Designed miniproteins, single chains, continued (3). Designs and how they scored, part 13

Each design is a single chain, and the fold is of that chain. pLDDT is the mean over its residues in the fold that is shown.

## One batch from the design tools (miniprotein)

Design m8422
Fold by ESMFold2-Fast:
Structure m8422 (fold): chain A 75 residues (1-75)
Amino acid sequence: MARELAEELGRVDRRLAESGSVSDEELARVSEAGWALYQGAVAGKPEEGLKEAAKLLGIEPTKEAIERYIERLRE
């Protein structure tokens, strides 16, 4: 799941950059959060990546909170 969430954030990040629908600061935070999730997954510590990503996004450190954030950005 952590790698899958990182890929989802990467896709959202690309779409947001193309659409200009968010600030450069929010785009940078989304990109950093996706990188944190990816690093955690690669290191075999997906829970640590999830906590760092949630901290960067200002949300709860749960898979569900990150999924809700992604869904908000898609709409």
Scores: mean pLDDT 74

Design m8423
Fold by ESMFold2-Fast:
Structure m8423 (fold): chain A 55 residues (1-55)
Amino acid sequence: MPSLALGPGAAEALAADHADTLRETVERMREEQGVSDEGAEAMLAAVEAARAARA
């Protein structure tokens, strides 16, 4: 299948748009799965680090 190139700007905008949803999801996992506050922060930090590394 042909791959589509969105460009870095589009990828960054999409990631930012989903940042709040991701945070909400992590908070729900924290309550349901017993993920610690430190664990939730580590997950969010890893996502942000991955985004920064791709910029």
Scores: mean pLDDT 62

Design m8424
Fold by ESMFold2-Fast:
Structure m8424 (fold): chain A 104 residues (1-104)
Amino acid sequence: MNEGNRALLNKDYEKAIEEFEKLKDDWLAQENLGEALFKLERYGEAAEWYRKALAQRETAELLTNLGEALAKLGRLDEATAYYQRALALDPSNERARANLARLA
């Protein structure tokens, strides 16, 4: 368990960002960096880090996280497309389904 994960558990999102930036080329660290930024309501920066992670590895969780960041930015058509893509990869993804229902 690294210091970034410990900071996330403690809800110290600024420390989590500092620690994950040391691993910024790792897709999982990029996802965690995006999540910490999202918790700080820095949605544009969160979306950029989720896009970097998705370029390395596509998962339903990453697609859902990017969709949520885009929805917070008012980019609802893009958010809808990412939620639909997340459900195509994992039809059991409750977060993507619930978020898509809110936009309908």
Scores: mean pLDDT 84

Design m8425
Fold by ESMFold2-Fast:
Structure m8425 (fold): chain A 71 residues (1-71)
Amino acid sequence: MEKERKEKVERLYKALVERYPGKLISRETILEEAKKLGLELSEEDVEEVQKRLLERQVEEGVEALREAVLG
């Protein structure tokens, strides 16, 4: 079910963000953290977590560029 999948992704994403603030998170680190949390992940779940982490980094990069150019 999509809701259950989203809950697993959110849990893992939150744990990774809290443990590694501002860091690029590798696939190995995602899998290790999932194992520590007792979460069984599909390939799609891992990709979703990676997307959320990448979106956060892109957002930070865009804001930094905007401040440099427009501020």
Scores: mean pLDDT 73

Design m8426
Fold by ESMFold2-Fast:
Structure m8426 (fold): chain A 80 residues (1-80)
Amino acid sequence: MIAEALDKNIKTKEKLEKLKKYAEEQKEKFEELTKNNDVDNEESRKKIIDFLKEVYYKYIDILEAPEELYKEIDKVAEKL
């Protein structure tokens, strides 16, 4: 049980690091997108906004999933 709990904690930490890297990569892509697209152009502006929404939704979904998973683990532990 202790070894399994440690493995799960290590896996969770690795997942959080991957999430942080994903956020950094998307930030760099956003900066490149804004440099290459004119904000005064309606089509370019929409592309930038759509990109931000997709990144934001995915980031929130990924962040929410770990918290809900921890809450479920806590509930299971309480039943022991």
Scores: mean pLDDT 63

Design m8427
Fold by ESMFold2-Fast:
Structure m8427 (fold): chain A 93 residues (1-93)
Amino acid sequence: GADELLQEAKNLLLKAKELIEKGNGDEALDALSEALELLEKILEENPNNPAVQDLLDELELLLLEAMKKTDNPEKAIALVLTVIGLKLDLELS
């Protein structure tokens, strides 16, 4: 259910944070991309879930940190733009 997907997304964000701290930005971006996919699935069912909004904020911050430690900043930028778009859609709803 949605609670299980939220917990999986939280675990991926924690994993990404650890990878960023180790300088593994590319692996962190993979984890952040997977977390974003899970959050998008939850939002398709409940777009006003406040827990998802909080996790999108955390995801954005982690993407910006991963951008400093990756050999592929274009991937990080694309993911940040997706998160900003989702956050704007939620704010306008």
Scores: mean pLDDT 84

Design m8428
Fold by ESMFold2-Fast:
Structure m8428 (fold): chain A 80 residues (1-80)
Amino acid sequence: SMKEFLEEAKERLLEKVKQKDFDGAREIIKELVKNKVPLEEINEIMDEIAEELEKQNKFEELKKLAEIYHEVIKEAEEEK
């Protein structure tokens, strides 16, 4: 189901970010965009991950995740 896909994607994305596998993180975000997940749902996933990283004082990972997210969304908008 879509809900199971989103939950799995969120867990995978958080794991990649914590491992500093930012290329893997980028690919997961691209997969969400490619599968036409609503931007509102992607933003909710990003906010939940950001909150978790902030609670763990992982500010470098948080900054990198935000940069990757902005790049992926910008690229997707430029393809229109």
Scores: mean pLDDT 84

Design m8429
Fold by ESMFold2-Fast:
Structure m8429 (fold): chain A 99 residues (1-99)
Amino acid sequence: SEAAREAAERAAEEERREELEKRVEEILKELGLSQEEYEAMLEALGEAARAGDPEAREVAERVQRLIAEAAAAFEAGDLERAVEHLREAIELVKRAYEA
């Protein structure tokens, strides 16, 4: 029964992860972004922050905080809160890149 409980917990976590990935894809689509475009924007932001751009550094710090909050919400089983934090992070990256 212990092994069955652990298997059920893993299955529930996998289902939540798959749903999270689907919701992130929907957010990117709503914002008119491909996964490749978003990754390029995120990389450009990281490079600018490392090069000492104060605005890029501030945005990168905010994005990292939102991702950490999303991870904490996901671990707590709060999928909707995790999605909301990731939405805010993606929108922030897009706005910073388009600025």
Scores: mean pLDDT 84

Design m8430
Fold by ESMFold2-Fast:
Structure m8430 (fold): chain A 90 residues (1-90)
Amino acid sequence: MAEEIERLLIEAAAVAAEREGLSEEEVEAGRAYARALAALLSKLPRAVQEEAVRLLRELLEALRAGDWAAAEEAERRFVEVVKPELEALA
């Protein structure tokens, strides 16, 4: 799960960065953030990690399809699932 979460986050960040026209330095910062987030997510219960993977796949598919509304909705749902669980770890 941890490797899959990291891969999906990095791929989603890369597609989003291409859309926004980000610099190579900004893209690398996004990858660093994605790796850090994946490490935090790996500490969550397995069921939460599985739901996060499902939503990240939806996000990545929407981004690759150019469906920005679907991408924004998938990102919103991902945050809703992950944020309370990460806050509970603190």
Scores: mean pLDDT 78

Design m8431
Fold by ESMFold2-Fast:
Structure m8431 (fold): chain A 78 residues (1-78)
Amino acid sequence: MLSLEQIEELLRDAERTLEQGKELIANAKTAEQAAAGQLLVIAAGSDAFVAKKIAEKNGAPEELIKRAEEIIERAGGK
């Protein structure tokens, strides 16, 4: 099973990907740039969902689970 440190790293990576996606959408000059940003947002939500499931399975602190949920909500993922 992943360590708490590895779960936190996955959440940091998901947050970074989400911010990159949102920035790309906000600064998009073309439809292709907007689409690329949207794909990053979707990827971040998916990564956060996986991290949440791992955290729940490993009995991780509620703070990590809540952090994953926040990323999922911001990404609009289910």
Scores: mean pLDDT 81

Design m8432
Fold by ESMFold2-Fast:
Structure m8432 (fold): chain A 99 residues (1-99)
Amino acid sequence: LKTEAANYTVAAGLQAVAAELLDEPPSPYLKKAVDLIRKAIRAIDEGNLEEAKKYIEQAKAVVDQGLADGSLSPEAAQALRDAIDNLEKAIKLEEEYRK
């Protein structure tokens, strides 16, 4: 259960790296979304789930803005959204572990 949450955070980190490889040159939106995802992973690791949720919401907004602006590729946006989904699953598992 706790190990499963760690697997989701690792997957999110790898997907953020994949997004950087899919978007050349990397847009400011990609860089900001990846930074927010990394901050969310750190917050989950530290047990600050409310802060992690805040970073996830900010990352979603940045991805949506980059797509609307055309500055973020659909492939990079999908990888970032997959990373965000994995972080939401990690938070849910951490909350379930704590009752």
Scores: mean pLDDT 78

Design m8433
Fold by ESMFold2-Fast:
Structure m8433 (fold): chain A 83 residues (1-83)
Amino acid sequence: MDRELRERMVEAILNGDLETLKEIALDPRAPRAMRLQALRFSGDKEAAEAVNDPEFLALYEEQVKLDKEASERRKKIIEEGKK
């Protein structure tokens, strides 16, 4: 199950198949961590809302926040590191 879903997700990422990534993100049988990653790669806010899982939505929002903070920290380091 998990391995087959992971292989499908990796193939979808390589092929740019956003529809398959959305399907994995919405699949309640997929591990929550895998669904979260698939949703992040799809970038679909509407799919996140469609999950109808408040705990999953909270995790997704937290991960998006962490990704933004990491991006801003990286940008700040680059800015401060410029000669």
Scores: mean pLDDT 70

Design m8434
Fold by ESMFold2-Fast:
Structure m8434 (fold): chain A 90 residues (1-90)
Amino acid sequence: MAEENFKKGREALKKGDLEKAVEYFDKAIQEADPDSPLYKEALVLKGVAYFLLGEPEKATKYFIEAQKLGISPEELSRLYREYLAEIRKS
């Protein structure tokens, strides 16, 4: 289910398994309600995973999509910083 795939995506992201993180976040996005906070956060984290993979054009696409759904540039920057810190701790 969406929550389980989101959790697995976060765990993969923390371990540096970036391709697996993208796969899990993609599944979470497909299963989640588009109006849910989980959907928007999964878009941001999929973008973060692509950025770390060296795919900035794909990362930008997902960041723009998240912003269209109501995430401000300030919120996006905060989420990115928080998850980058989590990766470094794991």
Scores: mean pLDDT 79

Design m8435
Fold by ESMFold2-Fast:
Structure m8435 (fold): chain A 80 residues (1-80)
Amino acid sequence: SIAEARRLIEEAKSLLDTDPKRAYELALEAARLAMEVADPSAIPEIIGLILRGIGYELDGDYKKAAEEYIEAAELGLRNA
């Protein structure tokens, strides 16, 4: 749901500095939920942000991965 995605975004933000690995996991789930309600015109940009996040995960930069997924989720929810 939209409410669940927003809750996950806020939880992920609260964990960015203390538990960045859990933050990216929550942010990725928020991005997944946000894509279900996103305006189709925003989907290419959301996918681009998710791909950047995956790149950061592969580099072990979990905080940057979380930040990219949070941005993807927030973009997906802007008109939901």
Scores: mean pLDDT 87

Design m8436
Fold by ESMFold2-Fast:
Structure m8436 (fold): chain A 76 residues (1-76)
Amino acid sequence: MTTEEQKEKVEKLLEELAEENKDADLSNLSERAKELAEILVRNGVDEETAKRVALAMDKNPSLLKELEELLDSSNL
């Protein structure tokens, strides 16, 4: 997997998750979702999109694992 291929997969996944959770309540995020949002913000995602994506991943652990693998496989 190249950096370009990894970036494309991440962007596509973030876009889908953000759209699915566009109207989600971001005021009561779990501790895990808040932590995931902080990680996404560190990786250049804006705070609002990061929170929506984090909420989606918190509800689906498989997506969380997939995203972590995509981020980690680039050697951090």
Scores: mean pLDDT 70

Design m8437
Fold by ESMFold2-Fast:
Structure m8437 (fold): chain A 113 residues (1-113)
Amino acid sequence: SLEETKEEIIKIAEEATEKMIKLIKEALKDKPELAEEYIKRIEELTEEFKEKLKKAKTPEELKKVVLEYSDKLSEVLAELKEENPDIPVEVLQELQNILLEFVDKATSLIESL
């Protein structure tokens, strides 16, 4: 059902963002105030995402909300890369992989409706 799909997408998003937050904390462990700024942006985007997802009434609206959220998270990760050239490429790749896996899982759930 649409409602069960929303609940599953929210859980997958929360799991993905928790993994991303842990990676950012470790990558920026020597700059905790900077880490907190990126984490706050991710948390704010995730809260907005949950509110928009709850209000979506069609599979098309769900997909739009997921893709807009993904685009905004991608912008945060792009800024993280630009502003912190000392972060290992493997960490940046893992962050991108987490986001891509979230999008793939969420869109697959929506397309099965």
Scores: mean pLDDT 90

Design m8438
Fold by ESMFold2-Fast:
Structure m8438 (fold): chain A 91 residues (1-91)
Amino acid sequence: KEEILELLKELHKEAEAAASALDEAAALDPALTPWAVKQGEELKKLLGESNFAAKLGEEAVEKIKEQLERVREIRREAEARAAAAREAAAA
C-alpha cells in the first residue's frame, strides 16, 4: 500500500510537470496547441486510470508503473518542445 501511494505521488508530480511544460510550449509556439491539448487529455486519462487501479491493491503496482512511464514519456517530449520553443523565442 505504501508503494502504491509513493507511485501515485510520483505520477501526480510527473503529470503536473508535464502539464506545465505543455502549457509553456503552447504559449511560446501556438502551432503546438493541438498537440498540447491532445497530450493533456492523455495525462487526464492516465491519472484517472491510476487512481482507479490503486484501489485494486498489489496487482495495481505494475499497471501504475506502466502509466507512470507513459507520463514520464509525455513529460520528456513536452519539456523538449518547450525548450526548443524557448530557444526559438530568444532568437
Scores: mean pLDDT 80

Design m8439
Fold by ESMFold2-Fast:
Structure m8439 (fold): chain A 81 residues (1-81)
Amino acid sequence: NLTLTEEERRALREAAERVEQDVKSGKDPIEVLKEAIERLRAAGYDRAAELMEQILKTAESTGDPEKAGELALIALRILAR
């Protein structure tokens, strides 16, 4: 229905930048994505959380932790721009 609001786009970009930093520091990309989703939902940015959830599902579908991390970082870099 509604497009992502400017506030939701900002929240998503900030969350994406944090996830990228945490994954680059050696944290598990799946755990970091789950934490980001919970934070976005707690703040009321449900649409931003839904987009992050799609990234999580795609990353989990690889069955490969290295590919999951790389794919998540690529998607998040696109969203952070």
Scores: mean pLDDT 76

Design m8440
Fold by ESMFold2-Fast:
Structure m8440 (fold): chain A 104 residues (1-104)
Amino acid sequence: MLVGSAPSATTTAGGITVHAVVQVDAERRELTVYVSVSGASAKDVTIEVYVNGQKVDAPVEIVSDDTARVTIRGLPAGEYTVTVIVTDKNGNKAEATVTATLPP
């Protein structure tokens, strides 16, 4: 098995740190976005995911106290700009942008 690095980005704003990782599944034509939050609980923040500037209407699943995931399905092959915006209860916004490529 080849060791592949998942594309990721980290940002910090207003005492929260957000780490976004995009996992590519070429067989399922899916991107899974993992959002890890430090300085707040994942359930206590608002998480929004945008793909190529379009808001994703997919459920945000809380997988642990600090981590949420969003699965984006049915994507054609191509390069995708994934933007994650995390807003805390005080209105602080942290924005992380990751570029991911879904192969043919």
Scores: mean pLDDT 80

Design m8441
Fold by ESMFold2-Fast:
Structure m8441 (fold): chain A 70 residues (1-70)
Amino acid sequence: SKKVEEAERLAEEALEAAKKSSEEERKKLFDELQERMGEIVEEAENEGDFETAKKIKEIFDEFLEEYEKL
């Protein structure tokens, strides 16, 4: 799914940026990613694509586990 690929890319880019960022910048990156991921999930659910929505939520959960370790 194009939405799943976009979500994976956004999560990877945000995590790499967070590793190089100050604590305040990390919070902004987190908020931006959460908002964008939420939009993609909502779009998928509105299209009836609950499988894609579930996969994107799983990608965000994996991002959260790595992000919380920073």
Scores: mean pLDDT 85

Design m8442
Fold by ESMFold2-Fast:
Structure m8442 (fold): chain A 102 residues (1-102)
Amino acid sequence: MVHEKLEALPAEEIAKFIVEIVREQLEKVEEAIEKGELKAQEALERLKEILEEYKSYSEEEIKEELKKAGYSEEKAEQILEGLKEAAKLIEEKIKKLEEKLK
């Protein structure tokens, strides 16, 4: 159902949705750390794992998987831009957590 709804959206809306979801999840991580529900070190390790997994794929591999999922070349490129923005948000959070742990 979610995948079907995303396929019906303009690529710009899909890219925006990806960025907003990642932003919301990073805010929840910060709140959990502030409340003592999550250790900053554990959050850092998990975010690094996510980023490392993302970086293990080439841009061409990501585009090919998106095309297999039914997205056009143009839509796949726009979604990839959203994924790149999301990855930058994760990198920024990693840097902030590393600074706090030093």
Scores: mean pLDDT 78

Design m8443
Fold by ESMFold2-Fast:
Structure m8443 (fold): chain A 68 residues (1-68)
Amino acid sequence: STEEVRRHLRRMQEEIRSLGHPLADGAVAALQQHADDLISRNVPTEEAIEQLDRMHRHLVGYLRRLQE
């Protein structure tokens, strides 16, 4: 359901914000745009969450690399 996707998205966004990185807001916005696209294209809930999890992991890894 759209509600489950949005709930999962909120948790991911909170994790990104908790990193305190200057680019966190941009990462949060990118994840939001991807979620909105998946919802608008009627991607099944399970597949949408899996895609968002993958993107979230890549964004967190990217932000951590920028601190090196």
Scores: mean pLDDT 84

Design m8444
Fold by ESMFold2-Fast:
Structure m8444 (fold): chain A 95 residues (1-95)
Amino acid sequence: MTKEQWVRQIGIANTSGLMRIIAAEVDRDLAPFGDRPVSEEEIKELREETRKRIIALVEQARADGLLSQKDADEMIKSVNEKGYIPAELLQKHAL
């Protein structure tokens, strides 16, 4: 994988994942009844799936020599903590 390909793929995964989670949270909040609508459990599953996808891309970039272990660990920590990689962390690797 090239650095350009990785930056594009991680950006897409990061953005689409976050948008999907927000849409699910909005759908849950619009539910007028407490009858197991889109639940916190379902949102948690979406967050976990998004997290796994982003981590896989970070690990692939590390394996391809595009990221140092330190940078990969920082990104993985951010994804585990926040569910996405902040723009400032991605910018460090767009150079």
Scores: mean pLDDT 74

Design m8445
Fold by ESMFold2-Fast:
Formats: structure tokens, C-alpha cells, sequence
Structure m8445 (fold): chain A 96 residues (1-96)
């Protein structure tokens, strides 16, 4: 589970850095593709983690462009919520 939390943290950091560097659309596409992949593999925790990272990347990209601040903040908040759900799920698996 510690390895899973590290993967989620690294995905979120990549999403934030990519959006700041102007690669937000590419990072969003990458994170969405990884989320879909893990969902197809039955890995719900990594699905939620990568989906959360994708939403954070999209929201930060919109903020950086000065586009739809309300939508951008909503996407970031939902993404952070999904990331926290993924980390809680990883901690629960570590108890088993």
C-alpha cells in the first residue's frame, strides 16, 4: 500500500508540474489514459488516484490560462477528493 500511495503522490506532482510548465493538456490525457487502464485491470485505487490527478491537471491548466475560474476550482477540489479516496483505500488494503 505504501508503494501505491507513492505512485498516487508522484502522479499528483507530475500533474501540478506539467500544468505549470504548459503541458497540462498532455498530462491530462496521460492521466486519463492511465485511469482507464487501471479501471480495466480492476485496480479501483489507482483508477481513482489517476482520475484525481487528471482533474487537478485540467483545473490548474484552466487557472493558468485565466479560463473559467469557478470550473477550474471545482475540478481541482473534485480531483483532490478522488486522490484522498484513493489514498484511504490504499491504507485500508494495508490493514489486510
Amino acid sequence: YEGTIKVIDEAVEEAKKGAEEGDGDAIYAKMEALADLYKSMGNEILYLGYKGAALIAKGLTLLKRGEDEELANALIQEGEKLVEQAKEGAREEGEL
Scores: mean pLDDT 84

Design m8446
Fold by ESMFold2-Fast:
Structure m8446 (fold): chain A 80 residues (1-80)
Amino acid sequence: MLVLERDITPEEFLDRWLYKQGINKEEYDKKVEEDLLKTVRELAEQGVPREDILAMAEAAAKKLNRPELVEKVRQILDEI
């Protein structure tokens, strides 16, 4: 439910929320990247097809507005 912040962008809302939690954007971005790469390795070890892992990574990269994450996931899958 939207409360009092009708003109705030999703990015500005996230920045304000992270500030209240004591987490800066760079620290958040690094943690999200590390969590994504860990999940990719775990899915590959479970035998999930490469195309399904890449589709998941593309969806995550789109939500996070970080298209470079797809390339990092591809590099990990090429290592395995």
Scores: mean pLDDT 72

Design m8447
Fold by ESMFold2-Fast:
Structure m8447 (fold): chain A 64 residues (1-64)
Amino acid sequence: SPLSPVEQATLESVEALGRLTLQGRVPWSRFLATVDDLKKTASPELRAKIDQIVEETQRQLREL
């Protein structure tokens, strides 16, 4: 199912925050706290996509 425009904007914000985390501009703990707050009101589909971004960001951080 496609995400709503509001959900897509939320996902793009999470992707941007993940990029800032990889650049060392946002600490991992702040990224997780922000994502966890967003997930509390997210649909199951949006939550699954957010979880994929978190896992990919964590994987890339471990490779640095």
Scores: mean pLDDT 87

Design m8448
Fold by ESMFold2-Fast:
Formats: structure tokens, sequence, C-alpha cells
Structure m8448 (fold): chain A 83 residues (1-83)
């Protein structure tokens, strides 16, 4: 739980550094994702779905190819942690 939120926060900070023009939308998508993860029970499938939806939202907002790569890496790390 806390580790997922930490990875999400780190990923978001990196994406904002690369794609600062989309900062507001990235922050909003991240805050929603943090809440989704916090509201999720200790069910691996529910957590995977919450993480996937959050990263899909951030991916749709960032226009930077490098930012998109950072989002994909963060998603992979979070999914591995749920297992």
Amino acid sequence: RDQLIDILGQTTRQVIQIDPQNRVQIVQATRRGVQDIRDSPDDPQVLRDAVQRTMDRIMSVTTSPQGQQIVQQGLQQMLQLID
C-alpha cells in the first residue's frame, strides 16, 4: 500500500520534470490514483486495476514520449510489487 503510493509519487515527480506544461493534469490524475489505492482493500486484483487506471490516466495526459516511458516503468514496478 504505502510502497505503491511511494512509487506513484516518484513516477509522477519524474514525469512532471520532463513534461512540466501538463503538471496540473498529472497532479490531479495522481491524487485520484492515491485515493483509489488507499480506498482499495488488500485484494491484489483490485489494487492492480486501481494502479492500471491511474497510470492510464497519467499516460493520456502526458504528451512527452520520455514521460510516457517513465509512466510505463512506474506501472511495471507497481505491478511487480503487488505480486
Scores: mean pLDDT 80

Design m8449
Fold by ESMFold2-Fast:
Structure m8449 (fold): chain A 86 residues (1-86)
Amino acid sequence: MEEEARELILEVAELASQLPAENPVAGLVRIMAAVGLLLLSRGDVEGALEMVIRGAELLAENSEDPELRERAEEIKERAEELLEKL
């Protein structure tokens, strides 16, 4: 669970870095990913996954790139599945 949560946090952060620099959502999602890593370091896997879900949701809602949107939806679905197993 912790390893899978960490991988999803890093995937969300990497996906956010693919947005244009002028897109404020990219910065917000990177902050959420950093908070997720902090929560995970304190053993809060649930909180970390919630940061991934929200970050992925913001990327999906605010991107016109269909490939980025699809990847964001996949990350969100995987994070939701992990959260249900807690």
Scores: mean pLDDT 83

Design m8450
Fold by ESMFold2-Fast:
Structure m8450 (fold): chain A 104 residues (1-104)
Amino acid sequence: MEAEREYLKTVHKLSDEEIEELEELAKIVGASLLTVYEALQYMEKHVLPLMKEAREKKPKISKEERIELLEEIKKKIEEDPSLSEEVKETVIKILELQKEEILK
C-alpha cells in the first residue's frame, strides 16, 4: 500500500487528497489502490463520455433509464478483452455503487 501511494504521487502527480479519496474507494470496492486508479482512468475515457451523451440527448432521464444505461455500460465492460479481470470487477463495483445512489 505505501509503495502504491509513492508511485501514484511520484509518477502520476496525484495530491495527498486525491490519494486519500482513492484509498476510501479502494476500501469500499475491496481492490488495490492501483487497480482503483486504473478503473477510474478507464471510466473517464470510456464510460463518462457515454453518460454525458445520454444526458445531452435527454436532460430529464428517469431513474429507470439511468439504471438501464448503467447496466448497458456494465455489460460492455464485462465483454471488453483489453481490461484485466481485476480492473473489470472494480469498474463494475463502482457502477453498482452509482446505481445504489440513483435508487436513493
Scores: mean pLDDT 77

Design m8451
Fold by ESMFold2-Fast:
Structure m8451 (fold): chain A 60 residues (1-60)
Amino acid sequence: MSDEEIADRIAELTGLSRRQALGIVELGKQLGPKVAGQFLKKIGGATEEQAREVERLLSL
């Protein structure tokens, strides 16, 4: 699955823009999916469930 496709799914789940979601994908690649999920909760205002789904998508 492409970075663009993962970013589109993150944007759909969280309400972030595609550009912001691409930043989350990049963060997951550099620091790991759990770090990206924690950042999303702290800065992006995502729920625990949204963060877990994003972590799952980044782990594929």
Scores: mean pLDDT 79

Design m8452
Fold by ESMFold2-Fast:
Structure m8452 (fold): chain A 74 residues (1-74)
Amino acid sequence: DELKKRIEEARKAMREYAEQVGIKEADKLSKLPEEEQKLVLDSMENAAKTSPFSLYREEMEVRLEAVKKKLEEK
């Protein structure tokens, strides 16, 4: 099924992009006060839970996980 293949390719590309963006954002967040870091993380978590589009929610979840993992490494 061509449609399923395209969706899967798009999902893979989206996950790779989201992870890269998350890593970049983690570098910026690590320079902010802890209060601001918490507000940004809470905002991202809310977006991951409340978006009406499943693919966008998945993108936000991957991005959030990448941010959390990178911040934990620091």
Scores: mean pLDDT 77

Design m8453
Fold by ESMFold2-Fast:
Structure m8453 (fold): chain A 80 residues (1-80)
Amino acid sequence: MKIKIIFDDGSVKEVEVPEDATPEEILRKILQALGFSDEEADAFIEKLREMGLLEEVAEQIRESGEVDGTLIKDAVEKLL
């Protein structure tokens, strides 16, 4: 599955995940593409899990094939 990371400046990065990727695998791949460390990615994923948002966010990304990279980056900085 191909996921497009779209930024406010109009730039796009593409990442590929397996069709059977878990919510954690989807988010980790996106966060790594945004330049976050594995530790930062895992911390953010854990925070989303605690908030009950991990599965919902991953499903929305899976259905659309797109994610707002700027919004994710801001969310990481605010939650960590």
Scores: mean pLDDT 83

Design m8454
Fold by ESMFold2-Fast:
Structure m8454 (fold): chain A 83 residues (1-83)
Amino acid sequence: SSASQELAKKILGSAEKKIKEVEEVLKSTKNPSKELIEEGKKLIELIKEYLKALNDNSTPREKIEELGKQVKEAEEKFDKVLK
């Protein structure tokens, strides 16, 4: 439906913005901890995998939902390390 397509586009835009935000945090931090670097890179890679899955019509709904949960968990871990 058109509503589902609009929601997907909004999710894609938010995901791209989040990648840029994480990259800027890593770039602007003078002495980033190993944990901050690792969790930031992990979050970026999970978001990229999620976006790839959303653009692949063959990806099962369960896989998309699983990746969405993994992105949320990685975001929470990144925020926790960031303080």
Scores: mean pLDDT 79

Design m8455
Fold by ESMFold2-Fast:
Structure m8455 (fold): chain A 65 residues (1-65)
Amino acid sequence: AQADLIAGLEALNAGDWETALAHFRRAYAADPEFTRRVLEYLAEHDPWNAERSRRILAEVERLAA
């Protein structure tokens, strides 16, 4: 859900990787295309979060496969 995406972003910004991953996994299960696009957008347009956004997207996709 969109709420999980927002909660995941808040956790990621707080440095809580495990909580962020759990929320992004739920968001990805509900809407993988939207979740991927949001994380890709952050990786491209937010230099402060770019590496974290790329890494968590890769991990979410790996766990979903």
Scores: mean pLDDT 80

